# Designed miniproteins, single chains, part 35

Each design is a single chain, and the fold is of that chain. pLDDT is the mean over its residues in the fold that is shown.

## One batch from the design tools (miniprotein)

Design m1191
Fold by ESMFold2-Fast:
Structure m1191 (fold): chain A 90 residues (1-90)
Amino acid sequence: MSAEEVLEEGIKALEYTKELVRKGDFELAAKAAEQISRLLEESARILGVPGFLEAAKYARKASEAARKGDGEKAIEYLDKAIKILEETRA
């Protein structure tokens, strides 16, 4: 799996998770963000891309915020994760 594939799929998955938060589906959003965080941590280890590890930390924070019902904070952290992945692409 290439870094470009991880970036593309990661950004799409994070955007989908934002949609779940907007719909008020906090349980699914929390699980999705946690899964994305684990995938990005694994990809960082395999591919040696530091940006994936930083994005994973924000995805995890988004999962914690969503689990607490804090939709605004969850979206804030998801946006930060997306921005880090977009900057990693450059």
Scores: mean pLDDT 86

Design m1192
Fold by ESMFold2-Fast:
Structure m1192 (fold): chain A 66 residues (1-66)
Amino acid sequence: EELEIVLEMIKDGIEAGIPSEDAIENIKEKLLSLGVPEEQVEALVEAIKNGDKKKALELLDKILKE
């Protein structure tokens, strides 16, 4: 499914380093367009921006399991 592929790409990006601001904005728009709840998307974006890789990966796993 598209959502699963997008989440995997985001995970790989986080593991490689902190994405650019433009990449983060694209991630946010893409996840919202795929029906991910706004609250979860904002939490993920905040974790990525803060460099909290563990939190970001935990949030990605939670989104995937729902």
Scores: mean pLDDT 76

Design m1193
Fold by ESMFold2-Fast:
Structure m1193 (fold): chain A 98 residues (1-98)
Amino acid sequence: GQADLSVLTAAQRRSIVEIAEQLDVPQEKHEELIQRAAEILQQIEASDTQTKYHPLNIATALALYEVFGKTLKEIGDALERDQATISNIIAEGLEILK
């Protein structure tokens, strides 16, 4: 569905685009990544759950993993986190979205 992109600041959208470019996501799919990340972020905010990791990092990592099939290592390199941390971030996102 179309997410309300107002949940993301212009700076946050720019950050997602930079991550997408680093991971060789095609330019025509950058909007799809932004929309999915915004949708996940909105669901996290609606859950009223205190997250261990930053909600934007959870939303971005989960969108890259589920929509674009990026590996934990690729996402870790782009977010400057180790692979184990990305595994934990994605697991937290999946638990919230149940």
Scores: mean pLDDT 84

Design m1194
Fold by ESMFold2-Fast:
Structure m1194 (fold): chain A 63 residues (1-63)
Amino acid sequence: SRKEKIEELMKKFEEALKNEDYEAYQRTVLELASLAETPEEIREIANKVAKMLKEYQEKKKKS
């Protein structure tokens, strides 16, 4: 399903951020955007991406 694919892409996005692979995370964000069919889905994906970025930055501050 699309939800399963989005979840897998979110995992890849998190891994790319962890590895500081900015090319990979940008590619993953574009793939996530291409799967969004409605403004609501786009908003949900954007919110999840923003949350993961914030969590990543907080981890870097503590590490």
Scores: mean pLDDT 75

Design m1195
Fold by ESMFold2-Fast:
Structure m1195 (fold): chain A 75 residues (1-75)
Amino acid sequence: HMTVHEGLLESLRQALADWEKAKENEEALTEQVRKLIRERNPEVTDESINLARDIAERLYEALRQTEKELEEMLK
């Protein structure tokens, strides 16, 4: 039981760490990605793209908080 949860928590930690690194790297590519999205989907605005990123950021923070709570439970 706990061993399975510890394995899942470690996978979550790794995924969140990879997400943090990808998020920092994404800043350098964000403008290029936005331009490509606009060119393919002219109905999509920068505001819509920013909103989607804000939602993703909020989800990431929620997962990060869940990770901390799981760590506390496993102590």
Scores: mean pLDDT 63

Design m1196
Fold by ESMFold2-Fast:
Structure m1196 (fold): chain A 65 residues (1-65)
Amino acid sequence: DAGFEALARLVGPETAAHLLALLRHHGVSDEEIARIRTPEDVLALLRRAGASEAQLAHLREFLAE
């Protein structure tokens, strides 16, 4: 799974699994997930998909580590 691999490289495998579930819950396609290269790409996809500002702020803090 190219999307899982890309996310796991950025945030680790445990967080990548949760981000995959969150992105899919918001209707993001597996192809769009596979195009993720940076933490900012994750935030942009979630924002476009309708994630709350509180969810985005929490995730941004986590990704900045």
Scores: mean pLDDT 75

Design m1197
Fold by ESMFold2-Fast:
Structure m1197 (fold): chain A 104 residues (1-104)
Amino acid sequence: SVSGVPPEDEAVRLGKLLLSSGEEAKEYLLKLAEQVRKKLKSQKLSPEERAALDALTLDQIAQAIVMILFGKAAGLSKDEIIERLQTNLGMPRGLAELLIDIVG
């Protein structure tokens, strides 16, 4: 469900990157996801944003961090990154904005 780029190409690229990065890179990413989750929980969230955050796994937060970092590296706008977080992870806009601000 992606226009202009086949999903299998991005999945193949990500798979190769994760395989080449080893266990340390995976553990680091999950540790970042835990820190980001704790920081998000300390923010003033609406009931909808809190419910959405509580529904996200650490793996999904790690995916969101990767999407933000890759999107920024690719020159995507903040709004384009928000749209990807909403479409792929079901994040409400306010939560996606907070996550982008926390990640950088």
Scores: mean pLDDT 75

Design m1198
Fold by ESMFold2-Fast:
Structure m1198 (fold): chain A 58 residues (1-58)
Amino acid sequence: MEIERSREAAEILSKAYPSYEVSVNEETGEVILKRKGSGFVVRLTPEEAEELAELAKE
């Protein structure tokens, strides 16, 4: 269930942040945002990703 939430959040975040490559760690449910053209990576818990996705839905 948590993994499905992470995947849905990742889809929203991918659209909200097109400069980032968004992926999900299926083992932990973490959503990973990797900035295109750089080594910058942000790791979000399922809860953090869901919260950020809700803000992005504005």
Scores: mean pLDDT 78

Design m1199
Fold by ESMFold2-Fast:
Structure m1199 (fold): chain A 59 residues (1-59)
Amino acid sequence: APALSEAQVAAIRDRAYELGGLRLTDEQARAGAQALVDMGLDPADATAVARALVQMSGV
């Protein structure tokens, strides 16, 4: 999958905090979100990626 843009990473990070209280740095959000996108998640669906990121964080 292509690399995530700064805007996509920021949106995913902010949504993960809103949905699950997950506090991520931009670097942590990029790494986790990129892994999920590489697994087939749509990078344009920030809510879906953020929800999966919250679930995979073990919280």
Scores: mean pLDDT 78

Design m1200
Fold by ESMFold2-Fast:
Structure m1200 (fold): chain A 80 residues (1-80)
Amino acid sequence: MEEIDKLAEEALAEETDPDTRWVLEHVREQLRFLVTDKRVTPAQAEGLLAAIEQIAERFPPDLAEKLREMVELTRKLLEE
């Protein structure tokens, strides 16, 4: 989770658009919820992660890459 928070903070530091910043903060909170909520099924978690990856494709390449890295870090945490 620490590495996901760091990536989100780095993305937020570089982002000036309020709508994009809101999306980044919302994504960070959703990923935190997936990692901390013991009742989320693997299928539900993967569905949300796939949705975030699809949303990432609509952003500039550097931000999309950070969002995909956050998703991959979340998948690794969920495999534990």
Scores: mean pLDDT 76

Design m1201
Fold by ESMFold2-Fast:
Structure m1201 (fold): chain A 79 residues (1-79)
Amino acid sequence: SMEEDLHTIAEVLYDLAAGKISWEEAVERLKDLKESVEEVLEKLKNGDEEVIQFLTDATGLPPERIIELLEKLLEGLKK
């Protein structure tokens, strides 16, 4: 579900930002969630307040940094 995928994305972003996992591990964890990553990224860029609040609260990162990280992860998922 989108809710489960959003929680997985938040956990991966948190672990990546905290240095607990590598970029390769982050991409591996999201490999089956490419469409959900694309949807979350689109929602963030469109100012979806609920998604922005959830991810900023979960990660401690500003929205601009979350967008940057998700764009880079999405590049890895497209390879």
Scores: mean pLDDT 86

Design m1202
Fold by ESMFold2-Fast:
Structure m1202 (fold): chain A 88 residues (1-88)
Amino acid sequence: SRARRLTLRAVGHAIRAIGHILDGDAAGAVESLEAVIEAGEEAARAGDLETAREILELAKLVAENAIKEGFEEARPVLERAEELLEEL
């Protein structure tokens, strides 16, 4: 389904974000996290609020862990994920 493809795309971007965090690449981590957010927004626009919530919670989880690892550059992504989750 379209929802499964969006979820797999989001998971792929989240895995890349984790890779960038482990490599110390803040810019790559943020870019990959923004792609997770975009997949969540696409699910929400399609009316799939359950898939949107799952994807945005994934973005939030990875962004929170990036901040704990010292990547303050992930904070705007965390804030955006939280805002979008409140709108669902």
Scores: mean pLDDT 89

Design m1203
Fold by ESMFold2-Fast:
Structure m1203 (fold): chain A 63 residues (1-63)
Amino acid sequence: DMEHQIRLGEAGRAAYARLQAGDLSEEEIVALLQERYGLSEEDARRILAVVRNGLAEVAAQRA
């Protein structure tokens, strides 16, 4: 499903921006992904986890 994959990519970019800004809790980011992109809680949490793990790996490489 190409449209679903596009929404997942857009949601990932939004999650990245909010994690970098630090202005929302993880629960608020999950709610935003559900509201804006029509994702289930499960999909929103998976996207947030993937983005967070990617950021942690980049931070570890720079340490």
Scores: mean pLDDT 75

Design m1204
Fold by ESMFold2-Fast:
Structure m1204 (fold): chain A 65 residues (1-65)
Amino acid sequence: DIKKLLVEAIKAADEGDLKKAEELAKKIIKKDPSLKELVDNFVDSVKKGDWSKSSGYALLISLKI
């Protein structure tokens, strides 16, 4: 369930667990490779601490699943 993986990835990012967020992001891409660009952008924004961009990319991913 990609939706559940996305929720868990957002939670991991909020908790500062970048390793777990990246692992969950990889699972999302494996299930739907068409999401790769959006998921990569989500991870990048999380690493940069850009919450506005990371939440925006999470929303766009949620609209595609």
Scores: mean pLDDT 84

Design m1205
Fold by ESMFold2-Fast:
Structure m1205 (fold): chain A 81 residues (1-81)
Amino acid sequence: MKPSSEELADLAVELLKKGASVEEVAKAVFEAAEGHYVDYDLIYDKVKEEFGEEVAEKLRKALLELEIEEGVKLLSEAVLK
């Protein structure tokens, strides 16, 4: 089943409310997305409303870093035996 961007935003807010770190939340959201499109602006806006701009920016950056890391990993696996 494909999670909606709203479900991913709700997951991020719920985990932050439970005291999860931004890095833990980013990893959970990234894993829940399972390679499907994620509306990062929707997640950013919802987190900003609940926790403020600093937390929203940290989460957005962490999600972007995970996308880059996964892309590099896939390329590295294609080169490695």
Scores: mean pLDDT 74

Design m1206
Fold by ESMFold2-Fast:
Structure m1206 (fold): chain A 94 residues (1-94)
Amino acid sequence: SAAALEAANKEHAEQLKRFKESLEELEKEYEKAVEEKDVEKLKELLEGLKYALPVLEKLLESMPEESSVKPEVEKLIERIKELIKRIEEELKKL
């Protein structure tokens, strides 16, 4: 059971790293789109984030309570929710 948990934690950690890198890129694109007042880009980012959110939530639901990476997935979900909120607020101003 310990070996199975380690393998699952490693796989989840690799997925988490990819999501973190993608989110960092999306956050940079968000800042640029706000500076450029690019409504189309803000809408594209919003749709992408709304697509990604259920994927992370399903990943979180599949993780055992003993998973060392579960708190990091929860933090990513909150970061995505905050970014969605920020994009929606910017779109209301434009």
Scores: mean pLDDT 81

Design m1207
Fold by ESMFold2-Fast:
Structure m1207 (fold): chain A 78 residues (1-78)
Amino acid sequence: TGEEAYEVGRRAAEAGEKNGQKDAALMGYTFAGAGKSGVDEGAQASARIGHATYEAAVKGNGKEGAELGRQAGDEASA
């Protein structure tokens, strides 16, 4: 749900900040916000994006997380 996407995005943002990856942190907060305000399909897409961003941030690869999030967003918008 949007709440789950929000929490995953928040955790991704925190991991990005801890690793000094400002782009990953910003992307995580952006997806968290989208998840919080999302509706049914948007909330599901945001959860997938948040999860991918979190995994990349934990691995110390915020740039990859941002790219994965972009791809998931494009799919959700199609």
Scores: mean pLDDT 55

Design m1208
Fold by ESMFold2-Fast:
Structure m1208 (fold): chain A 102 residues (1-102)
Amino acid sequence: VKEIAEAVEETLERELLKYGILDAEEAREKAREVGELVEKEIKELLERVKKEGTLIPEQELASPDMALQYELARAIEEEKFEEAKRLFEEMVRRQVAKAAAA
């Protein structure tokens, strides 16, 4: 869980600095805040899986953003944390790139 949060923090800080959206101190602060939220969300999802057995409705059609979130929830449910880490990193990169575009 912590490894995923740290990967999100590192990726977000790097991308924010790369696009010049925030200065070094602000980027680090923002990355830390997002990392804490990600760690909390993952812990809550793991507790829900333990109690309820599933996180994802079988027949939900999602936007591309929701599809990525469902893949992430599935990876967490199946304890594939290495895959979840990659999905979080990809999501962070996409969000920062979108924010940097006009």
Scores: mean pLDDT 66

Design m1209
Fold by ESMFold2-Fast:
Structure m1209 (fold): chain A 82 residues (1-82)
Amino acid sequence: MKVFRARAGRGEAEVRVPSGEAVLRAGDRVYRFKAPGLNEERAEEVAREMARLADEIARSDDVVKQTGLVLRAMGLLVDASL
């Protein structure tokens, strides 16, 4: 199993392949996803972009904005599962 980790500001992300487990940590909030079709070659890029989204979530106290950023993270995982 390979583990890809990234950090951006206040955000952290971890992506595991081939299991497709993804963890996005935004300050005190943790989001867990599973994308079993995740392409290993894209996993590092995905971790980096998820860490950036986590940083944006951590900087916001607006639940609507936070929800939108979480949905963007889901979309990133879907797009990388080719």
Scores: mean pLDDT 83

Design m1210
Fold by ESMFold2-Fast:
Structure m1210 (fold): chain A 71 residues (1-71)
Amino acid sequence: MESIKKALKKMMDTSIEIQKSAKKSKEETLKGVNEAIENNLNFYVKQGILSEEEAKELREELIKEAEEKLN
């Protein structure tokens, strides 16, 4: 769990930097970050590494953190 959470946070930070480098708006950046989080969580669920419930909880936490970082 912890290693996955750290990997997802690193991916989120990288996604934010890529979007900023592309001069995307805050709204476009948040959308892109949300899509990246969703895709990664779905992949971990498909691999049996995370449950659907764990993925939902991590999604809510990571989206909130991304919103805070972009404000």
Scores: mean pLDDT 78

Design m1211
Fold by ESMFold2-Fast:
Order: C-alpha cells, then structure tokens, then sequence
Structure m1211 (fold): chain A 83 residues (1-83)
C-alpha cells in the first residue's frame, strides 16, 4: 500500500531531523571536525527545506533536502577516512 505523508508530518519529520543532525555535529566537532562541518552544512539546507515546506514551495523543499542528503553522505565518508 502507498503511504502518503501529510504536510504536518513532513514538517515534524524535518524539525526532528534538524535536531538530530545538529546534536550529531556538536558531538563529532572535537574528534571529527571535518565531518561535523559537513553536518553543519546539512543542517543549513534542512532549515531551508523546512522554510520552503512551510511556505508551500515543495520543489524548493525537495531541492534543499537533496542538498542536505549530499552533505550527510560526505560526513559519513569523512568519518571512515578520519579514523
């Protein structure tokens, strides 16, 4: 069955993700500063995605979400390279 998320659920999910990624970036900052920097960029784009979602601009929200995913992938790569 196809699950369709409501706008309110998408907003709640974005707010939860912003909090989670911020906490992870702060936790990693001392030992893995490069990875933390990429996560901070991901948070910036997640906040832009949230603002676009609240404004009803779904195309902008999607573009910003994809950019945030790119920065998260880079952060993960750096965690494996920095050990």
Amino acid sequence: PRVVLSRDQRIADLEAEIKRVREEAERLREKYPRAAEQLEKAVEYLEKALAAEKAGDLDAARRYLLKSVGYKIRAVGLLFDEE
Scores: mean pLDDT 82

Design m1212
Fold by ESMFold2-Fast:
Structure m1212 (fold): chain A 65 residues (1-65)
Amino acid sequence: MDFDELLREETRREALTLSDEEKQKRLQILQDNIDTLKSTPNPTEQELTLLHILQLMAETLQEVL
């Protein structure tokens, strides 16, 4: 089973339990973290993996708003 699909499914499931205000707050936190990681000039493999995870979560939250 694809890890990206599992992460998107879990994120959607969690998002359905949240209010629109809570979803927007979480999306803002995710976007702030994504921007920080994107600003890193020499990202580690762990930082690249985290960026991928955060981007999938942010994209999924944006889709359900």
Scores: mean pLDDT 83

Design m1213
Fold by ESMFold2-Fast:
Structure m1213 (fold): chain A 123 residues (1-123)
Amino acid sequence: MEAEARAERERRREEATRKAPEVGKLIDQAVDAFKKDGKKGLELTKEAIKLAAKSDPDVEGTALSSLLGSLLDLATEFKDSKDFEYILEALELAAKAALRSPSAVAQAAGRQALISLKKLKEK
């Protein structure tokens, strides 16, 4: 009984970790791509958003929150870059996706990102 309960808990933990890695990998690839090719970074961001939307709401919420944080850091770092407009477009798309998510965490992150995006566009 205890061994069976332990196996069930481990299986659920493995399933939870299995749901996140592909989205996380796309987010990492998008962030790295923005450092060299803003258009490629934007394309990878769109793919990450699509994959997150097909995931469990908690996985989507965590992924979109992480993506928004990374994009805000990139926008600050590459403010004077020719690729800055692609980063702003990716931020807006990710924020709008987060607001459409059933995840309260994603919705909160999306609202905060839109406030930051407005400041980045005005100054």
Scores: mean pLDDT 76

Design m1214
Fold by ESMFold2-Fast:
Structure m1214 (fold): chain A 77 residues (1-77)
Amino acid sequence: AQAHGRKAREAYEAGDYRTAADHLVEAAEELARQGQLVGAAIAYHEAARLYRKAGDEEKAEEALRRAQELVRQANAS
């Protein structure tokens, strides 16, 4: 989680938004595996924003759907 967050920031500062988003997805999956559903959803939402900046609308839409699913799971608990 921490390593992926740091790599996401490094990529963002370099203007590599796709790589930054990929690292945020990895961080989000780690949070989801730990049961931190709200944190995972926030990370997926940020990944979607960065994929959109990179011009990757398909990955942005996938990340957004995953974030919405995680929010629903958290609210159902």
Scores: mean pLDDT 82

Design m1215
Fold by ESMFold2-Fast:
Formats: structure tokens, C-alpha cells, sequence
Structure m1215 (fold): chain A 80 residues (1-80)
């Protein structure tokens, strides 16, 4: 399996979802934040599996950024 290609795709996908979540939070779109944060959570699980097989600082940083975005999303949803 092409783990390097999978890692690159996951980094891009994680970063795009983080961006979309932050934009949804700014717009006050609670339903979109819920949907996007659920998708991001699933993607973090997949990214951790890939990172365990092919450790990458960039993938690790993307996972950390994604976890921070989920925390922001949860705080936003709780306040809404």
C-alpha cells in the first residue's frame, strides 16, 4: 500500500476540514460544525493508524491541529 500517498492525502484532508470547521464556527453554523467535527474525528483515527506505520512530523502536526479544531468545535457547540 502507498502509505506516503495516503499520508499526503490525509494531511491535505485534515487541513481542509480544520479550515471548514473554523469558517463554520465564525458563521455560527452549529449543524455544519457538528457534521464537520464528526468527519474530522473519523479522519484523525485513520491518520493515527497511518502515522503509527509511517511516522511523519507533518502528519503528526496535522493530527494535533485537527484535535485542537475538534476542541474548539466542542466548546462552540456547548455554548450554542
Amino acid sequence: EDLEAEARNLIEALRELVKEIKEAIKKGDVEKVKSLSTSLGVMIIAARVVNSRLPSKELEEAIEEAREAIKEAEEFIEKA
Scores: mean pLDDT 85

Design m1216
Fold by ESMFold2-Fast:
Structure m1216 (fold): chain A 66 residues (1-66)
Amino acid sequence: AAVVLEEFRRLAASLSDPALAAEVERLGEQTAERLAKAKSGEELNAVLAEAARRVADLRQQEAALA
């Protein structure tokens, strides 16, 4: 969980838009909490897949704002 949260913090620091950076930080916190509560490998994989999709969406939003 801690490693995942650090990865999201590092990603947020690389973004120029403070609103998108805040969303990435929030997503990292939510992902870490969901990983801690996951009871099966399927739940774990679903949480990670959802986090990856949301990061991709935020990256697309950043590109669209330029």
Scores: mean pLDDT 74

Design m1217
Fold by ESMFold2-Fast:
Structure m1217 (fold): chain A 63 residues (1-63)
Amino acid sequence: MSPEELKKKKLAEFEKKKQQFDDLAQKTLDLMSKLSPELAELARKSAAQAKAFMEQQLAELEA
């Protein structure tokens, strides 16, 4: 397998994990919003930080 093919495969796997994360993050945010605004804010912050980390990992993989 060429390095480009391997990279595409890893990117596809990453996209699947990112989608699973987005689904979980949305469900968590919905749940926390029902409990309190403070918990909803913490959930948003955590999700944003996790997304930033994932975007950095994706950029490193593409480089």
Scores: mean pLDDT 78

Design m1218
Fold by ESMFold2-Fast:
Structure m1218 (fold): chain A 93 residues (1-93)
Amino acid sequence: MEAERRREEEEFELAAELGKEIVRLEEEGVPMEEIQELLLKRLEERGIEVGSDSESSRRTLVERAKRAYRIREDPSTLERERAEAEARLAAAE
């Protein structure tokens, strides 16, 4: 349990660091395709194998990294996600 928690914390911190770099590149007007390539390169440098070469998988990795960065910088992001989830459930029924 503790080893798994440490791994999750390390993965979250890595994702948040990558998310910070992604957000900065987006603000500088770097195309998403180049941002995705840089993210893959960073993961390879860390020894993380990306099992899928699909554009959908690359997009998912970028969004996960950006989300981790938003949560790290602004914990209220979790409150917004909860409110959005509740709104979707209310809209479904």
Scores: mean pLDDT 70

Design m1219
Fold by ESMFold2-Fast:
Structure m1219 (fold): chain A 85 residues (1-85)
Amino acid sequence: STDDEVNELIGELSRLRGEGLGIYNTIREFGTDEQKKQAEELYKEFQKLLDQAGDAIDNEDVDTAKKILEEIRKIVEEMRKILKE
């Protein structure tokens, strides 16, 4: 059902929010100045996408929410790559 899909999307959004924030905070504490600058740019886009995903979920636009969550996953992965450099 749409309610089941929306609840799954809420859970995924919450998980990605926590994960991205955790990585960003780690880079801010332990990263180089260059890593911090790169993470800051990615984190701004991350926050924008989180807001857009929340709006799509609130409107029960499951297809749009899924697409935005995929973009959020890509940004989280790019932030992880910064930590490995």
Scores: mean pLDDT 89

Design m1220
Fold by ESMFold2-Fast:
Structure m1220 (fold): chain A 64 residues (1-64)
Amino acid sequence: GKIEEIAKEAVELVRQGNLEKAIELIDKAKEEGLGEATALVTSMLLLREGHHKAAEEIRKHFGV
């Protein structure tokens, strides 16, 4: 679904070293009421891949 597609793109941006763009992408999802759900899915996927710091930064930014 839309949340999963946005989360996958955000994870790919983190893999490329671009956490700032990943946060911007999730902020855009927030405009559609999907921000918290997308942030949670993105953080879970990042934790599974060992990107612990990026996952924590996303959770803090979106209050999840």
Scores: mean pLDDT 87

Design m1221
Fold by ESMFold2-Fast:
Structure m1221 (fold): chain A 55 residues (1-55)
Amino acid sequence: MTGQELLDEYFKKHNLSPAEQKSLLTLIGNLVGSDDLSDWKAEFVQRILDVLLRR
């Protein structure tokens, strides 16, 4: 599973709007330090989502 695939499942599961999806993509990109979604590893994306959900 890629980071993009994990995010797509998360967006579907939580019924996020396009605006909410864009906000999460921006936050994750900043935390990963890469603007290229193909560079995002699923494990790093999952850890970031776990941290964001604790806020």
Scores: mean pLDDT 73

Design m1222
Fold by ESMFold2-Fast:
Structure m1222 (fold): chain A 70 residues (1-70)
Amino acid sequence: MEAKAKELVEKARRYSLHASMSYSGGLFDVSQRNLQLARDYTRQAGTLSPQYAAQGQKYVDIAEQSIASL
């Protein structure tokens, strides 16, 4: 359970990073798709443990703030 939750959080982190990078590069559709994938993985982690949902959500929030500041 914990190993699977950590794997999902790592995917949320990776897609959140890709969303920020894609947006800064002008790839807005790719950014939105990656951000949605990050949210989906965060939600999946949350079904296993609320603690890991919070970790995934922090990465999504950072990406959304980075996008909003551009």
Scores: mean pLDDT 83

Design m1223
Fold by ESMFold2-Fast:
Structure m1223 (fold): chain A 81 residues (1-81)
Amino acid sequence: TDQNITTVNVMIDWFRSQGKNDQADQLQQMNSQSPSDAVNWISDYLGMSIQQVFTFSNAYINNDTVTMQQIMTQISQNKNA
């Protein structure tokens, strides 16, 4: 439960950094009601596994741009394959 809340809050900040304010606002509402639904929504929206969402959020807060780029590359390849 705590991990989902923390992860969603990190992803809300990331979405805002990408100019995706509407998505961030939606996630903030979802996180207040169901953090697990918010994590699942992020997973579906970005095409990430739940494990990738957790890894990406942790990479983002640690400024680990290498891990972030690796995950984004994997998603892009799966979408274009």
Scores: mean pLDDT 83

Design m1224
Fold by ESMFold2-Fast:
Structure m1224 (fold): chain A 80 residues (1-80)
Amino acid sequence: MEEIKKLEEEIRKLEKEIQEAIDKGDFKKATELMKKALELMRKYMELKVQKEQTEETRKLAEEAIKHLEELVKKLEELAK
């Protein structure tokens, strides 16, 4: 239970840092922060799936991760 709360707090902090990086036009920093957020989101979704143990939660987690991976790719292109 504490791990989920820590992940939620870290994700919220990263969201603020990502927005600040984007606002400053630092897409390279935004991309690195998004990669960290993706790793934390994967861990968060794995813990959520374990807790709820439903196929529907698993599918939602997979779609969310896929969407984040696409966003990282777009940011990497902007950072080049």
Scores: mean pLDDT 75

Design m1225
Fold by ESMFold2-Fast:
Structure m1225 (fold): chain A 96 residues (1-96)
Amino acid sequence: GPLPLSEEQKKVIREVAANLAIIGTIEEYRLLLVNNEMTEEKLKEIREELEYWLKDVSDSTVDKIIEGYKKSLPTLSKKEQEAVKEAIKLLEEVKK
């Protein structure tokens, strides 16, 4: 089994896990948009997943994720740019 973790170590692991989960959820959202596979059901699941993980990250971490996506825009195809813009919009809406 895993070694016992301190409360400080558990907090760091939760913050890292939340950051990775937010990015993974956004990447799924982008892929569904690019492939025209988005449904109302799937959008609801993505929104609920983001709302869950956003509780475990700081506002500055979310702002850094958004800034990273904004900086990637010039390197992407038009279709991927639209998906990233929708992802940024969703993150900003859920962060409120």
Scores: mean pLDDT 85

Design m1226
Fold by ESMFold2-Fast:
Structure m1226 (fold): chain A 86 residues (1-86)
Amino acid sequence: MEAIREKAEQLVAEAQKEMDALMAAGVPKEELQKKRKEMLRELLIEFFRNTPDEKVREELIEEAKRELPLTGEMAKAFLEAYEEVK
C-alpha cells in the first residue's frame, strides 16, 4: 500500500513540474487551470489502470481521501477517474 501511495505522489510531483514549466513560459492562468485539471484526471486514470486489483484500488482511494487535500473539485476529479477505470 505505501509503495503504491508513493508512486501516486511521484506521478503528481511530475505533473507539478510540468505545470511549473508552463507557468515559467507565461501560459495564462485560465489555460493553466484547465490543463492542470486534465493532467490530474489523466494521471489518476493511468494510475488506476496500472493497479488492476480492486481491493488495492479501493484501499488507495480511502487513504488518498485522508492524505491528499481532497476538497470539492479535487475529490470530484478523483472519484470521476476511479469510476472511469472501475
Scores: mean pLDDT 66

